# Ledger of designs, part 78: designed miniproteins, single chains

Each design is a single chain, and the fold is of that chain. pLDDT is the mean over its residues in the fold that is shown.

## One batch from the design tools (miniprotein)

Design m2716
Fold by ESMFold2-Fast:
Structure m2716 (fold): chain A 72 residues (1-72)
Amino acid sequence: LSDVDKARIMIDRIFAAKTKDEMELAAAVLIGELERLDEAERQSLRAELEKVIEKLKPVAPKLAEKIEELLK
């Protein structure tokens, strides 16, 4: 299982989350996984991460901002 695949599993968990706490936990784990990826690997997930950012903005804006920073 690649590090990119681990990030994708966390993205899927964010979209499957039924509570704010589940979404925040999955997002925090995702940020840790993204920090271990290089720039090219992060950019390969850009389209998926943009959707994650939009989903997180109303629930956990600080976590959404952190993901945005990692895509710069």
Scores: mean pLDDT 85

Design m2717
Fold by ESMFold2-Fast:
Structure m2717 (fold): chain A 100 residues (1-100)
Amino acid sequence: SKKKEELKREARELAERLARLIEEATGDRETAEAVLELTEEAIRAYEAGDLHTAALKAVSLAMYAMAAAVELELLGKEEAAEEVRELTLRLLQTFDELIE
């Protein structure tokens, strides 16, 4: 489906923005790389028809991103923390629509 290809592309673009924000704002390259890797793993699981694994990988990337948002709040970077939360929510919504 053209719509499913567009959703996969949107998920990758959102993940790249999220990972970049995390690395630039926290300096945590490992968390940024985990977000990117888990996004690709979720897409691969979806393409293999393993919707359960795709959902688990999406939840795992959200946990990494939410930990980064908490760290940003502790650093007084409230705007960056909110942007991380918003990008994470959009990415999860994109995966939810992809899995449907």
Scores: mean pLDDT 90

Design m2718
Fold by ESMFold2-Fast:
Structure m2718 (fold): chain A 111 residues (1-111)
Amino acid sequence: EIDKAYEELKENPSVENRKKFFDLINELIPDDKRSEFLELVKERLQEKVPEVEIGDNVLVAVLRWLESGGDPSIGPAEDKDQPAVDTILSTLSEKEIIDIIYESFKEVLSS
């Protein structure tokens, strides 16, 4: 089911397809693996954007922004983390971040 949602999102990056993908990730990830999943996404984003430090607040803000369809009102809990969020979103395409999320989810479930 997640594989189908990912392919549909890649073919048509609509708000509806984005919501389906993120709703499935949130529903299917086991509670005991959620921290492992988030840490893996954070590590992979940090590797792609070494210019900024990616903490938990930055990661949460990026994920919420993606789920919202790019709502500019969504930012990190602390203003000091906004430049890191801005750098990630200007450096990586939405597709690249979604690919990281999907691959991280698949890896955590296979572990």
Scores: mean pLDDT 79

Design m2719
Fold by ESMFold2-Fast:
Structure m2719 (fold): chain A 65 residues (1-65)
Amino acid sequence: TRVSRSVVGLSAETAAALARASLEAAGETPQVTRDGDRVVVTGASTRVEVTQLDATHSEVVSTRE
């Protein structure tokens, strides 16, 4: 299992949309779910959790098995 964490200067919605697009470009059909200020993008072997930290930043946690 590989876990990567980063803070990006994007809204959680924008960061989640980019993660979804990346998985789709890789040939996956990701599912997107929302839980408050957190967005979870789930692919076949990858899960990306995006949390809004403030008005200009979001935390992105990517887990790959």
Scores: mean pLDDT 81

Design m2720
Fold by ESMFold2-Fast:
Structure m2720 (fold): chain A 71 residues (1-71)
Amino acid sequence: MSEEEQEALVEAFRRVAEEAGRDSEKVGAEVRELLEKGASLSEVARWMRERGFSVEEIKRALARAFELVDE
């Protein structure tokens, strides 16, 4: 995954966390760490579900991230 793709995913999940009233900075940092360790999108989605994010929130974050990357 490129640096641009990682930043797009981090920003998308950070904003979803803000909308959910959660610690967006902490969520962004943890997602970045997962992606830097080579985590798949399914592993990131599982991590988000474990943190109490809904399927709809995860889908919105992924849709936003892929709108920002050319892949």
Scores: mean pLDDT 75

Design m2721
Fold by ESMFold2-Fast:
Structure m2721 (fold): chain A 81 residues (1-81)
Amino acid sequence: IIEELERAAEEMPSLSREEAVEKLRELARQLVDKLNRTDLAAGLLRAAEALEAGEVSMEDVGRFVRTVAEQLRALEERRKA
């Protein structure tokens, strides 16, 4: 999931708004199903709604998704340490 979030963040500026919204919803579902992180999933769903409403740019959403990936990677590093 972390690698999928990182890839989605990098590809976000090249996606259509509709594709980005669908991708965010899919990633949110994976965060619940694989990590039980309903809080992060809710964040991605809010980002998808804001993007659909034209309230945020594709780059803004990409940065947010990258932040989520960084948070999860930091937690993984702490578990391995």
Scores: mean pLDDT 75

Design m2722
Fold by ESMFold2-Fast:
Structure m2722 (fold): chain A 91 residues (1-91)
Amino acid sequence: SMKTEELVKEVEELLKKADGLAQASALLLARAEEILDRAVEKGLITEEQKQQALARLQGMIAQAHQSADPKAMLVELARTLGEEEEELEKL
């Protein structure tokens, strides 16, 4: 999907910078919070479930930074997050 590919491309562009891992991680967390806020507003999840999802994402980002290919793992997270946002917009 075009929206998913736009988010993936934005993350890939950030990852080319010297501080790219930090910038890409911050973008993914900010975008996830926006998506989860919309899900709470639509009554699809609770505030507690939003906090649990954000904590899980923070853990996945930390694991990505410690992996053999942090950049590839952050791109994969961007694709997953973009796909989740597109499914939310269909509701």
Scores: mean pLDDT 86

Design m2723
Fold by ESMFold2-Fast:
Structure m2723 (fold): chain A 100 residues (1-100)
Amino acid sequence: GRPALTAEDKAHIEEVLAELRATDPAAALLAEEMAKSNEAMARVLARLGVLAVEAGLASLAEVAEALGVSVRTVRERAAAPLPPELEAAAREVIAKYLEE
């Protein structure tokens, strides 16, 4: 099982999310979608992974290993695009990792 989060950890997460909404609205929008369900989280992470592969930041095998699933599962989860606003947010997050 996951280690239990302390009250201090939860307060820190809430503070970080508030700061993220002010400084990185794209990352905040993705985080809010991921918080809705395990299925939404899996779908957002798979789509981010595929966009990272398209950008040359990772291989599909590395994404599958990081997510703890097969390459086939990553492809199946990422096969449908996210809603346009979330897809744009995902691309903005990936683009930041290409900045030097």
Scores: mean pLDDT 74

Design m2724
Fold by ESMFold2-Fast:
Structure m2724 (fold): chain A 74 residues (1-74)
Amino acid sequence: SMEDELRAMFEEMTERAVAAMKEAGASEEEIQRYLEGLEQAERVALEEIKTLSEEEQKRLVAFWRAMLEQELAE
């Protein structure tokens, strides 16, 4: 389902972001704050996706994927 794809995407991005932040020397507190932000964003996205058409769901997932990839670039 699109919900499962969204969750899998957030899970993969979270793992990559944590690894990158640790290499950059981020503190455990900074990492925790970032993870809390991602969890909140995922909850909002999952609630919104339930109200959308199949086509709108595909567009939203593509948008979130692009945003998360850009966030990990720097």
Scores: mean pLDDT 76

Design m2725
Fold by ESMFold2-Fast:
Structure m2725 (fold): chain A 71 residues (1-71)
Amino acid sequence: MDQDIIDQATQVARNPSSPPSVVQSMINQLLDNKQYDQTRQIMTDELRVSPLIADMYIQMHRIQRGEMVYV
């Protein structure tokens, strides 16, 4: 369920020992599940990515997903 994915991603992001590939996988999984607000919050709060970069990354993923799936 969406909540389980959010909880798992938050745990991975706040753990400093998490491999970058696992963090990226969780972020992509949240974006695939259209959890844009939660993904942005995790990127800014847990991963300390700038809001601008987080917003750009999410927007690029949404565009790519829309082109690939016509959504």
Scores: mean pLDDT 73

Design m2726
Fold by ESMFold2-Fast:
Structure m2726 (fold): chain A 88 residues (1-88)
Amino acid sequence: KTNKIIALKLRIVGLLLDLEWAVENEDVETMRAKLEQAKKEIEKIFKEMYELTKDDPELRAWIDRVEKQVKEHLTELEKKIDEKEAAR
């Protein structure tokens, strides 16, 4: 259970790193596409994490904190993309 949750968190980290690289190195259209894909995939991963931890309030509290941090990070990346698009 815990090992599965850690593996899912590492997948989220990989998606965020790919998106961060795109924001620095790709065009706005590619950034938007990768942001949309990352949002969809991360949402599915969190859904799976919550389903796996229905009976574990400590793990759920940890997942809640991770989700908040990830959502905040996605919001900041989206703002950077918006700024780059506005500068076109």
Scores: mean pLDDT 84

Design m2727
Fold by ESMFold2-Fast:
Structure m2727 (fold): chain A 71 residues (1-71)
Amino acid sequence: MRRANEAEKEAILAKVKAEIEARGLTPEDFAAMTRSLPDAGRPPPESVETAKKLLGPEMTEAILAALAELE
């Protein structure tokens, strides 16, 4: 299995931050949603649904995958 290199991960995070700012959301709010789940490091389903509504399902899955690799 091939993993994204450091430059690619940084590009993904930068793109996510830019999209969040463009939509008027703060990175802190998004991070709080993803960190609210106590045991598995997975966001609660309601937070995932909210992200899908705001960012779309493909972008939300990409963000979750990137966060899982970095956390």
Scores: mean pLDDT 56

Design m2728
Fold by ESMFold2-Fast:
Structure m2728 (fold): chain A 73 residues (1-73)
Amino acid sequence: IIAHINDAIQAAEAGNTALALKAIGDASRAAAKLGLEEVIQNLEAAAVYLQQGKTDEAIQKLQAALQAVEAAL
């Protein structure tokens, strides 16, 4: 999960929306297996912001997802 969220942040910062969305998908699947609802919600919000071209807001949501994973572990 943490590695996939970091991959999504790096891809988003590089402007690679397709790679960021793929990494979000990988992180969301891992979070779903662990029942991490707050992580999933932040990842879904990040994907929506990326699709709207709101990169800064997307990165903020990815960082919130990362914090939620760290708090759950």
Scores: mean pLDDT 84

Design m2729
Fold by ESMFold2-Fast:
Structure m2729 (fold): chain A 77 residues (1-77)
Amino acid sequence: AAENVRAAAERLVDEIIKESPTLSKEELKRWLESGAAVLRKAAATIPDPAERQAALDEIDRVYEEGLKRIEELHKKK
């Protein structure tokens, strides 16, 4: 369960980075935010509290890393 959420979160960031040359910074941020929200809802359904927390922590980590990467790619024009 947590591993599946982690894989989905990593895939989300990979797709956002792949499209970064064709989309604006604001579009990439909106995509990341909406994707993270969907993943957090999925993680909230994990029955085991420890696995649920691990999945949420991983989503937050991937989200923060994705934001940094988007900012870095668009900061240097």
Scores: mean pLDDT 77

Design m2730
Fold by ESMFold2-Fast:
Structure m2730 (fold): chain A 84 residues (1-84)
Amino acid sequence: SIEELIKELEEIIEKLESRPDERMQTVAKQLRRILEEVRAMLREAKESGDEALIRRAETILRTSLEVAKDILEFYERQEREAAG
């Protein structure tokens, strides 16, 4: 569901924000901006009954979540390599 996608993205953002790394902080900030844009789209869709806007918001969420997961995995890999 859209709610589950939002929750997963929020969890990744929180993980990035928990790191004392400016690059991770910058990525988290950009992802929060995208999430707020999606929330605005969903509010407009509810007010207008625009099903196409709901589908667009879901597509943006799915794409952003995939990118966020890739970024988090990249940083976690870098941390492991630096520790080993």
Scores: mean pLDDT 84

Design m2731
Fold by ESMFold2-Fast:
Structure m2731 (fold): chain A 79 residues (1-79)
Amino acid sequence: MRYRITVTAEPGASLDADEIEKAILDTPGVLSAEVTRVSETTLEAVVEAEDSRAAAEAARNVYSLPGVGRVELEELPAP
């Protein structure tokens, strides 16, 4: 299933796209991730995950990273 994870930096922090991608891909049940920089403070990841639990764990793993202020998780419609 496909999900969007939107990551916003804490005030004054910057986001490392590679660290965010690694945190998502290291989550059990995540099959793939495509990370796109939307702005200096915002990244979006389109994630293929086995289920909503795996996607939620990926979002939690991203939120635990230094400099991450907000994480939003959204289910995308099937193609």
Scores: mean pLDDT 83

Design m2732
Fold by ESMFold2-Fast:
Structure m2732 (fold): chain A 77 residues (1-77)
Amino acid sequence: KLEEIAKLAEEARKVILKEGSKVSTSDKGKALTQFELGIAKGLEEALKAVEEIAKKYPQMKPAAEEAKELLKKAMEL
């Protein structure tokens, strides 16, 4: 159960990291930091972080939506 949740969170992190290359190094660092702070607080806060990333960096919307679906699956476990 917890291992499956951790794997889905890790896949969401990988998606954000991969697409972060499409934004500036500074913006990528800020987006990743926001996501990691969300993960540390739990899946609900991670979802909020991903939603804020999608609003602030429209070029990352596809990656943010994919990460959001992975986090939603983790919450259903």
Scores: mean pLDDT 71

Design m2733
Fold by ESMFold2-Fast:
Structure m2733 (fold): chain A 60 residues (1-60)
Amino acid sequence: REERLRRIREAILALASAGEYPTVRRVARRAGVSQRTVSALIRAEGYAGFLDFVRALGRE
């Protein structure tokens, strides 16, 4: 759902802004979803995996 993806995006940006390396586990914990959900939603958005998604967000 849109809200879950928004929380995942916000979690990644918050971790990056804090100088922490965003991992699936950290993002899942912060966004309040399972690691499986994070990976599934990222693939549904057309990314090859979590690191590809983080790179796309972290560069912008």
Scores: mean pLDDT 75

Design m2734
Fold by ESMFold2-Fast:
Structure m2734 (fold): chain A 69 residues (1-69)
Amino acid sequence: SARAAYIQQRLQALGQAPLKPEHLEYLAGLTEGATQEQIDAAIQKVAAAFPQQQLDLSTLGPALKELVS
């Protein structure tokens, strides 16, 4: 999906290794209703909280889910 591709692009821009396609689609589903700006801000916030860490479903999932809660 376009949302999954966008999430992957933002993670790669931060120097993160790409996630599995299934994981990206799961995260994209959590962001349904959120804007690309909100998604980018959430990813940036998680990256700032976990510098030098590989981001995954456990770090990104809760943050992205909160965008639409």
Scores: mean pLDDT 80

Design m2735
Fold by ESMFold2-Fast:
Structure m2735 (fold): chain A 63 residues (1-63)
Amino acid sequence: MVKARAVGGAAIALELELGAREGDVLEIRFVDDKTAEIRLPDGRVLRLSTRAAEDLLAKMEVL
């Protein structure tokens, strides 16, 4: 599990899709080699491909 703060381009993408705000801390869990889950501060969970989650992490501040 990785905690990361939404900044820049990741914040914009997450705000449009999920309503997450810039500065929000997200929890990312890699479930398997193909699937990752992002937990939002409000408790909602989004399932993504591992590649999509890695691309988001590259744009976020990892804690």
Scores: mean pLDDT 73

Design m2736
Fold by ESMFold2-Fast:
Structure m2736 (fold): chain A 62 residues (1-62)
Amino acid sequence: SEVEEEIEKAVEIVPKSLQPYVRKSLELMARGETAEQTIQALDVLNEEAGEHARKALELVKE
């Protein structure tokens, strides 16, 4: 799905040690859990990763 594609793009950009955590957090966000703190942390680490996470969230809302 387009949501899954954007999540993987965000995951690939972050450090490998954080990838499992980021993937899980964004998957929970897609299922209706709040993940705003995860998006904020991604923006600090890498603006492009935060942008993809935000895109995935908007796709879930639509």
Scores: mean pLDDT 69

Design m2737
Fold by ESMFold2-Fast:
Structure m2737 (fold): chain A 102 residues (1-102)
Amino acid sequence: SEALKELEEGVKRLYDFLLKKGLEELEKILGRKPSEEELKKMEEEREEAAKRSIEAILALPEEELKKRIEELDEKIANTTDKTEIELLEMQKEILEKALEAK
């Protein structure tokens, strides 16, 4: 299914975005760049988390997906932070692709 492939790609993009933001925040906390060992562990944990998230999202019933999309639309409409809007839009796209895959 094209929708399933787009869902998987959307979840990967979301986790890549979160990892980048998490690394920026971690660097501020540590006062240094993360080590290669720390980065490798975070990447491995991210890949496993993304896989579990795809399975969980696909298990959601159609009505729950529709409700969550509506809630995200309301959050986007009430958010002025550009980074938060980008994150919410990525989450919405993921849920829309999951709904299309039903």
Scores: mean pLDDT 85

Design m2738
Fold by ESMFold2-Fast:
Structure m2738 (fold): chain A 85 residues (1-85)
Amino acid sequence: TDKELGLQALNKLGAYAESTLKDPKHLEDVRKAINYAKQLINQGFTPSVVILGFGASLAESSLPAELKGRLLLKLIEILNELKKQ
C-alpha cells in the first residue's frame, strides 16, 4: 500500500541520513522532517503531499540548500525503487 511504501521509504531515508550526515544539527533537522512526513502518511495523505511536506520541513531548517535538494531527491529515488518491487 502507499502507506507501507511511504513508511519504508522514510525509514530508508533515515538510515541514509544517519550513515552520511556528520553534523548532529543537520541530522536533527532531517529527523524532524522525516517525523512530519510520517505524520502525513498516518493521516492518509498521498505520496506527493508527503514529499511536499518533507521538502517544506527541510526548507524551514538551517541545512545548506544543496543538501536540502539532495535529501528530497533521495526520498524520491527510494520511493521509485520501492515501487519496482
Scores: mean pLDDT 85

Design m2739
Fold by ESMFold2-Fast:
Structure m2739 (fold): chain A 59 residues (1-59)
Amino acid sequence: SKAEEGRKAAQALGKDGSDKEAAEKAREGMLLAGVPPASPETKEGADRAGTGAVIGYSA
């Protein structure tokens, strides 16, 4: 599904050091799956982490 692609891209961006883009990709990927990541919290919490945590979904 598209969500899987978005998650992968978000994780790759987080490791690449692009927290801003990682948060945006994660948000879009989850939205495509139908489950938004609570917008503001994802940006502040996961985006700051930049590592795997960007998506906040450990599945």
Scores: mean pLDDT 55

Design m2740
Fold by ESMFold2-Fast:
Structure m2740 (fold): chain A 113 residues (1-113)
Amino acid sequence: SKREKIAEVVKKAVEDLQKILNEMREKATSPEAKKLIDEAIKTLKELQRKVDEMVAEGKPVEEIVKAVREAFTKISELLQKAVEIDPSLEELARKALETLNKAFEEIVKIVNE
């Protein structure tokens, strides 16, 4: 089903992103940058829980996609702020943003099947 395919894309993106965000947290020297990365990690974990719940409840595909978009937007904003504080994080943040964009493009492709 489309819901199952979307959940699989989200799960993979969460796993890939969690690795990148953990690396960013370790590399960050500023407490303020670390706090933004921690908030991004929290948002990511909350998204995984929410998507799993929405799929189990049989929520519409459109509602699941909206939840993913909102969480990915928030994570992107948090990471951009972290880079403004600690420019050394730029390369890892770029990889994280690429992962978010590719995951969302794959979700859009699934919706349009």
Scores: mean pLDDT 90

Design m2741
Fold by ESMFold2-Fast:
Structure m2741 (fold): chain A 67 residues (1-67)
Amino acid sequence: SENDIEILVTLVIREAKKRGLTKEEIKKLTPEEVEELLRRAGISREKLKELGITPEMILKELKKKLS
């Protein structure tokens, strides 16, 4: 699951950069915006639930990685 979170964080950063977001804008993403970016990458809400990973958990690790 820790490895899954790291993969999902990397995927969110990649999709956000494709959308033209800066590092500072990526740090300000909401849980809802994280869900939308993951959905665009083919990761459904159901898949996140199966993995036991919430958008809030992804945001916590993402902010840590971008510090």
Scores: mean pLDDT 84

Design m2742
Fold by ESMFold2-Fast:
Structure m2742 (fold): chain A 68 residues (1-68)
Amino acid sequence: MSEEQRREGEELGRRLGRLIVRALQDPSYAPQAQEEAARVSRFMDASSPELRDHVARAAGRTINEELA
């Protein structure tokens, strides 16, 4: 994948991860997390398996960091 795609995927994953954790702690963030998840899902559907995996790992890593 390109450097631009890697950077974009990393940012999308981190943003989604943060919103998921915030929604778990405060239900008022749930609509924002759901909307972001839908946008990221569409991005991943159009992405290569490598980029999709990169986004998923970035989100998972961010969730783990925020919950620590």
Scores: mean pLDDT 81

Design m2743
Fold by ESMFold2-Fast:
Structure m2743 (fold): chain A 85 residues (1-85)
Amino acid sequence: MSADEQAEEYLRDGREAVERIKELKAKGIHTPREAAEWTGAVLRLVGSGVGASLLYQKTGSEKAKEARKEIEKLAEEAGLKVKMK
């Protein structure tokens, strides 16, 4: 897989994670299962952002840099206010 293709996958994973976070936040977290799903979605979002950042550092791919920025923006819009390096 090219660095650009890998960056697109990280961005897709981050978008899916953020949508799940928004759904759970809108419905409210009322059960241990929902809390586990929230935690899993947050970990997926963090993992995709870290993955994109590491890919950029290793390859210099501009798509990886843009994916990291977009994932950071999506995390902030979801109310997480996490800055990824």
Scores: mean pLDDT 78

Design m2744
Fold by ESMFold2-Fast:
Structure m2744 (fold): chain A 77 residues (1-77)
Amino acid sequence: SLEESLRKKEEVRELFIKYLQTEKKLSKEEAEERLEELEEMRARMAAKVVAGEGLESEEEKEAVKLLEEFSKKLEEL
């Protein structure tokens, strides 16, 4: 359902903010700003993938790396 999708999105958002605070030692404000940047990059990257383009910029590669690190931490829980 839409409600379950929104709930899961919010839970993942909160976990990611906590991950940035604990592992990357960012403040809550810095973590929220970084998440906003990544959401904007994700939208741009998704559009490129749909268009058949590769992820080529350094910013896109760093975003993928950060998301992979977070995913690994979720698997360790």
Scores: mean pLDDT 70

Design m2745
Fold by ESMFold2-Fast:
Structure m2745 (fold): chain A 66 residues (1-66)
Amino acid sequence: DVDQLIQDLENLYARYFPLVPEEKKAELEAAYNAALAALRKYAETKSDADKQAAFDALGKLFSVLS
């Protein structure tokens, strides 16, 4: 369920963001906001294109964390 995934991502971000190094916070925030926007768009449209965009955005978010 995309709505549950969005909520889980928001909860994880709130928990993890304060622990991130200051120099990475802006990049993490940008990637997180992009992932949320893409997931919300997919939840609205349920199209394969928006699903792919959401997974691409999540991949970028995970790359910032590594």
Scores: mean pLDDT 82

Design m2746
Fold by ESMFold2-Fast:
Structure m2746 (fold): chain A 80 residues (1-80)
Amino acid sequence: MVEEALRLAEEGRRLFRKGVEYADQGDIDKARELADEGARKVDEAVRLLREAGEDRLALEVDTEGALETMRVSVAILSQL
């Protein structure tokens, strides 16, 4: 359902933000773990949105997830 998918997308965003925080603190392993979990939640949200026929919203959520993953990666690279 759309409501469940949006909740999962929000959980994913929270995990990505935590990933950036841990990367900024130099905890690279935790940052990677959080980014991976965030990506999995976003992927599940995208699947549910596509099942609901919300193709445009699915694309928006998927694109935002990709950008958040890149933000964590940039934060990690900045610590190396």
Scores: mean pLDDT 87

Design m2747
Fold by ESMFold2-Fast:
Structure m2747 (fold): chain A 77 residues (1-77)
Amino acid sequence: MKPLDIDEVHKYMNILLKKYIKENGPLSVDEVNEKVAEIVNKILEDPEGVKKEAERLQTEEGIKPISSEELSELIKK
């Protein structure tokens, strides 16, 4: 299988982050940063497993990747 490139990493990160925000509501900056780091590390260690999870979230729970504008707001500071 081909390794994930940076665009795929961002896509899966944005899907998993959106799910977490949808389920947990408003998060502190520290919580967002911790969750982003956790998700990115998981993608790098197990890209195939994370890809399957992100695809499941899109198809079964209707979770779309967070928009670049929304992501910029979350990763500011």
Scores: mean pLDDT 72

Design m2748
Fold by ESMFold2-Fast:
Structure m2748 (fold): chain A 95 residues (1-95)
Amino acid sequence: KEEAIKYLELALFNLRKAIEYIEKGDVDKAIELLKTARENLRKAYEVEKHPLIEQAIKLVDEAIKLIENGDYETALEKLREAIRLVEQAIEELKK
């Protein structure tokens, strides 16, 4: 549980930074941060196979594709939902 929480907190940091870079128009940096967040989410999922982590990975994958296609608004909505799910997973794992 503690190992998974550590990876989820790293993912959360990178997801929040990715949103900042999308808003600044630095798409390449945003995609780099999202790929780093995705790897941390995958590491968390290997340790703790929680459905919220699986759903967050899926949302990040969808957001990367949307950004690559220039659909930044929909990508931001999916990233905010991914952040919400990661925060909820951290709360549930701390219980």
Scores: mean pLDDT 89

Design m2749
Fold by ESMFold2-Fast:
Structure m2749 (fold): chain A 79 residues (1-79)
Amino acid sequence: KKKVEELKKKADEEYNKAAEKGRSTIDQLRKEASDIAAKDPANAEKALADMTQKARDISNEVDALRKKKLEEVKKAEEE
């Protein structure tokens, strides 16, 4: 019998690590966009839009990982 609680703990740990890494990466992207905006204000909107899109992609990847881990736990509960 596989312990579902252990799978939940591993899923939460992996999600938390991915979420922390994602937040750190988004902070770096924000700094880069701010630096571009400061040096070239005419391209500030484009830099912010590019940063926003990359941040969204990172958030979507973290969300997809969470969904995948939840599905793995659900399958283990059904078996």
Scores: mean pLDDT 79

Design m2750
Fold by ESMFold2-Fast:
Structure m2750 (fold): chain A 115 residues (1-115)
Amino acid sequence: MREERERRERRERLKAEVLKLLKEYFDTLEKEELEKALKILSEYIDELVAIEVEFPGTEEEVKKVKELVDKLSKELGLPSKIVELLHELIDLGTTAKELAKLFAEIARYISELLK
């Protein structure tokens, strides 16, 4: 197989695993924690979109996205396994925009849990 295809397929598998683990994590939280998580996710999604606009395709994008993911992970109390997989996604070429879409999907999931 071509390395680019293999890297893309690996990104898609890891993205699916991260989404599954994030949903499982948020299923364990109380309503008040979920409401706080939505606010945090909204703020970080906006910051990821700003990074995509200011630094698209640069080493600065990768650095800032990793720093932002580390801050988000601490604020949300994410398990180390999820943080490791998020870093692997970034290392495999996941952009700030793609990561913002992933977190937006999680924010929608949390919103459904709060209904």
Scores: mean pLDDT 83

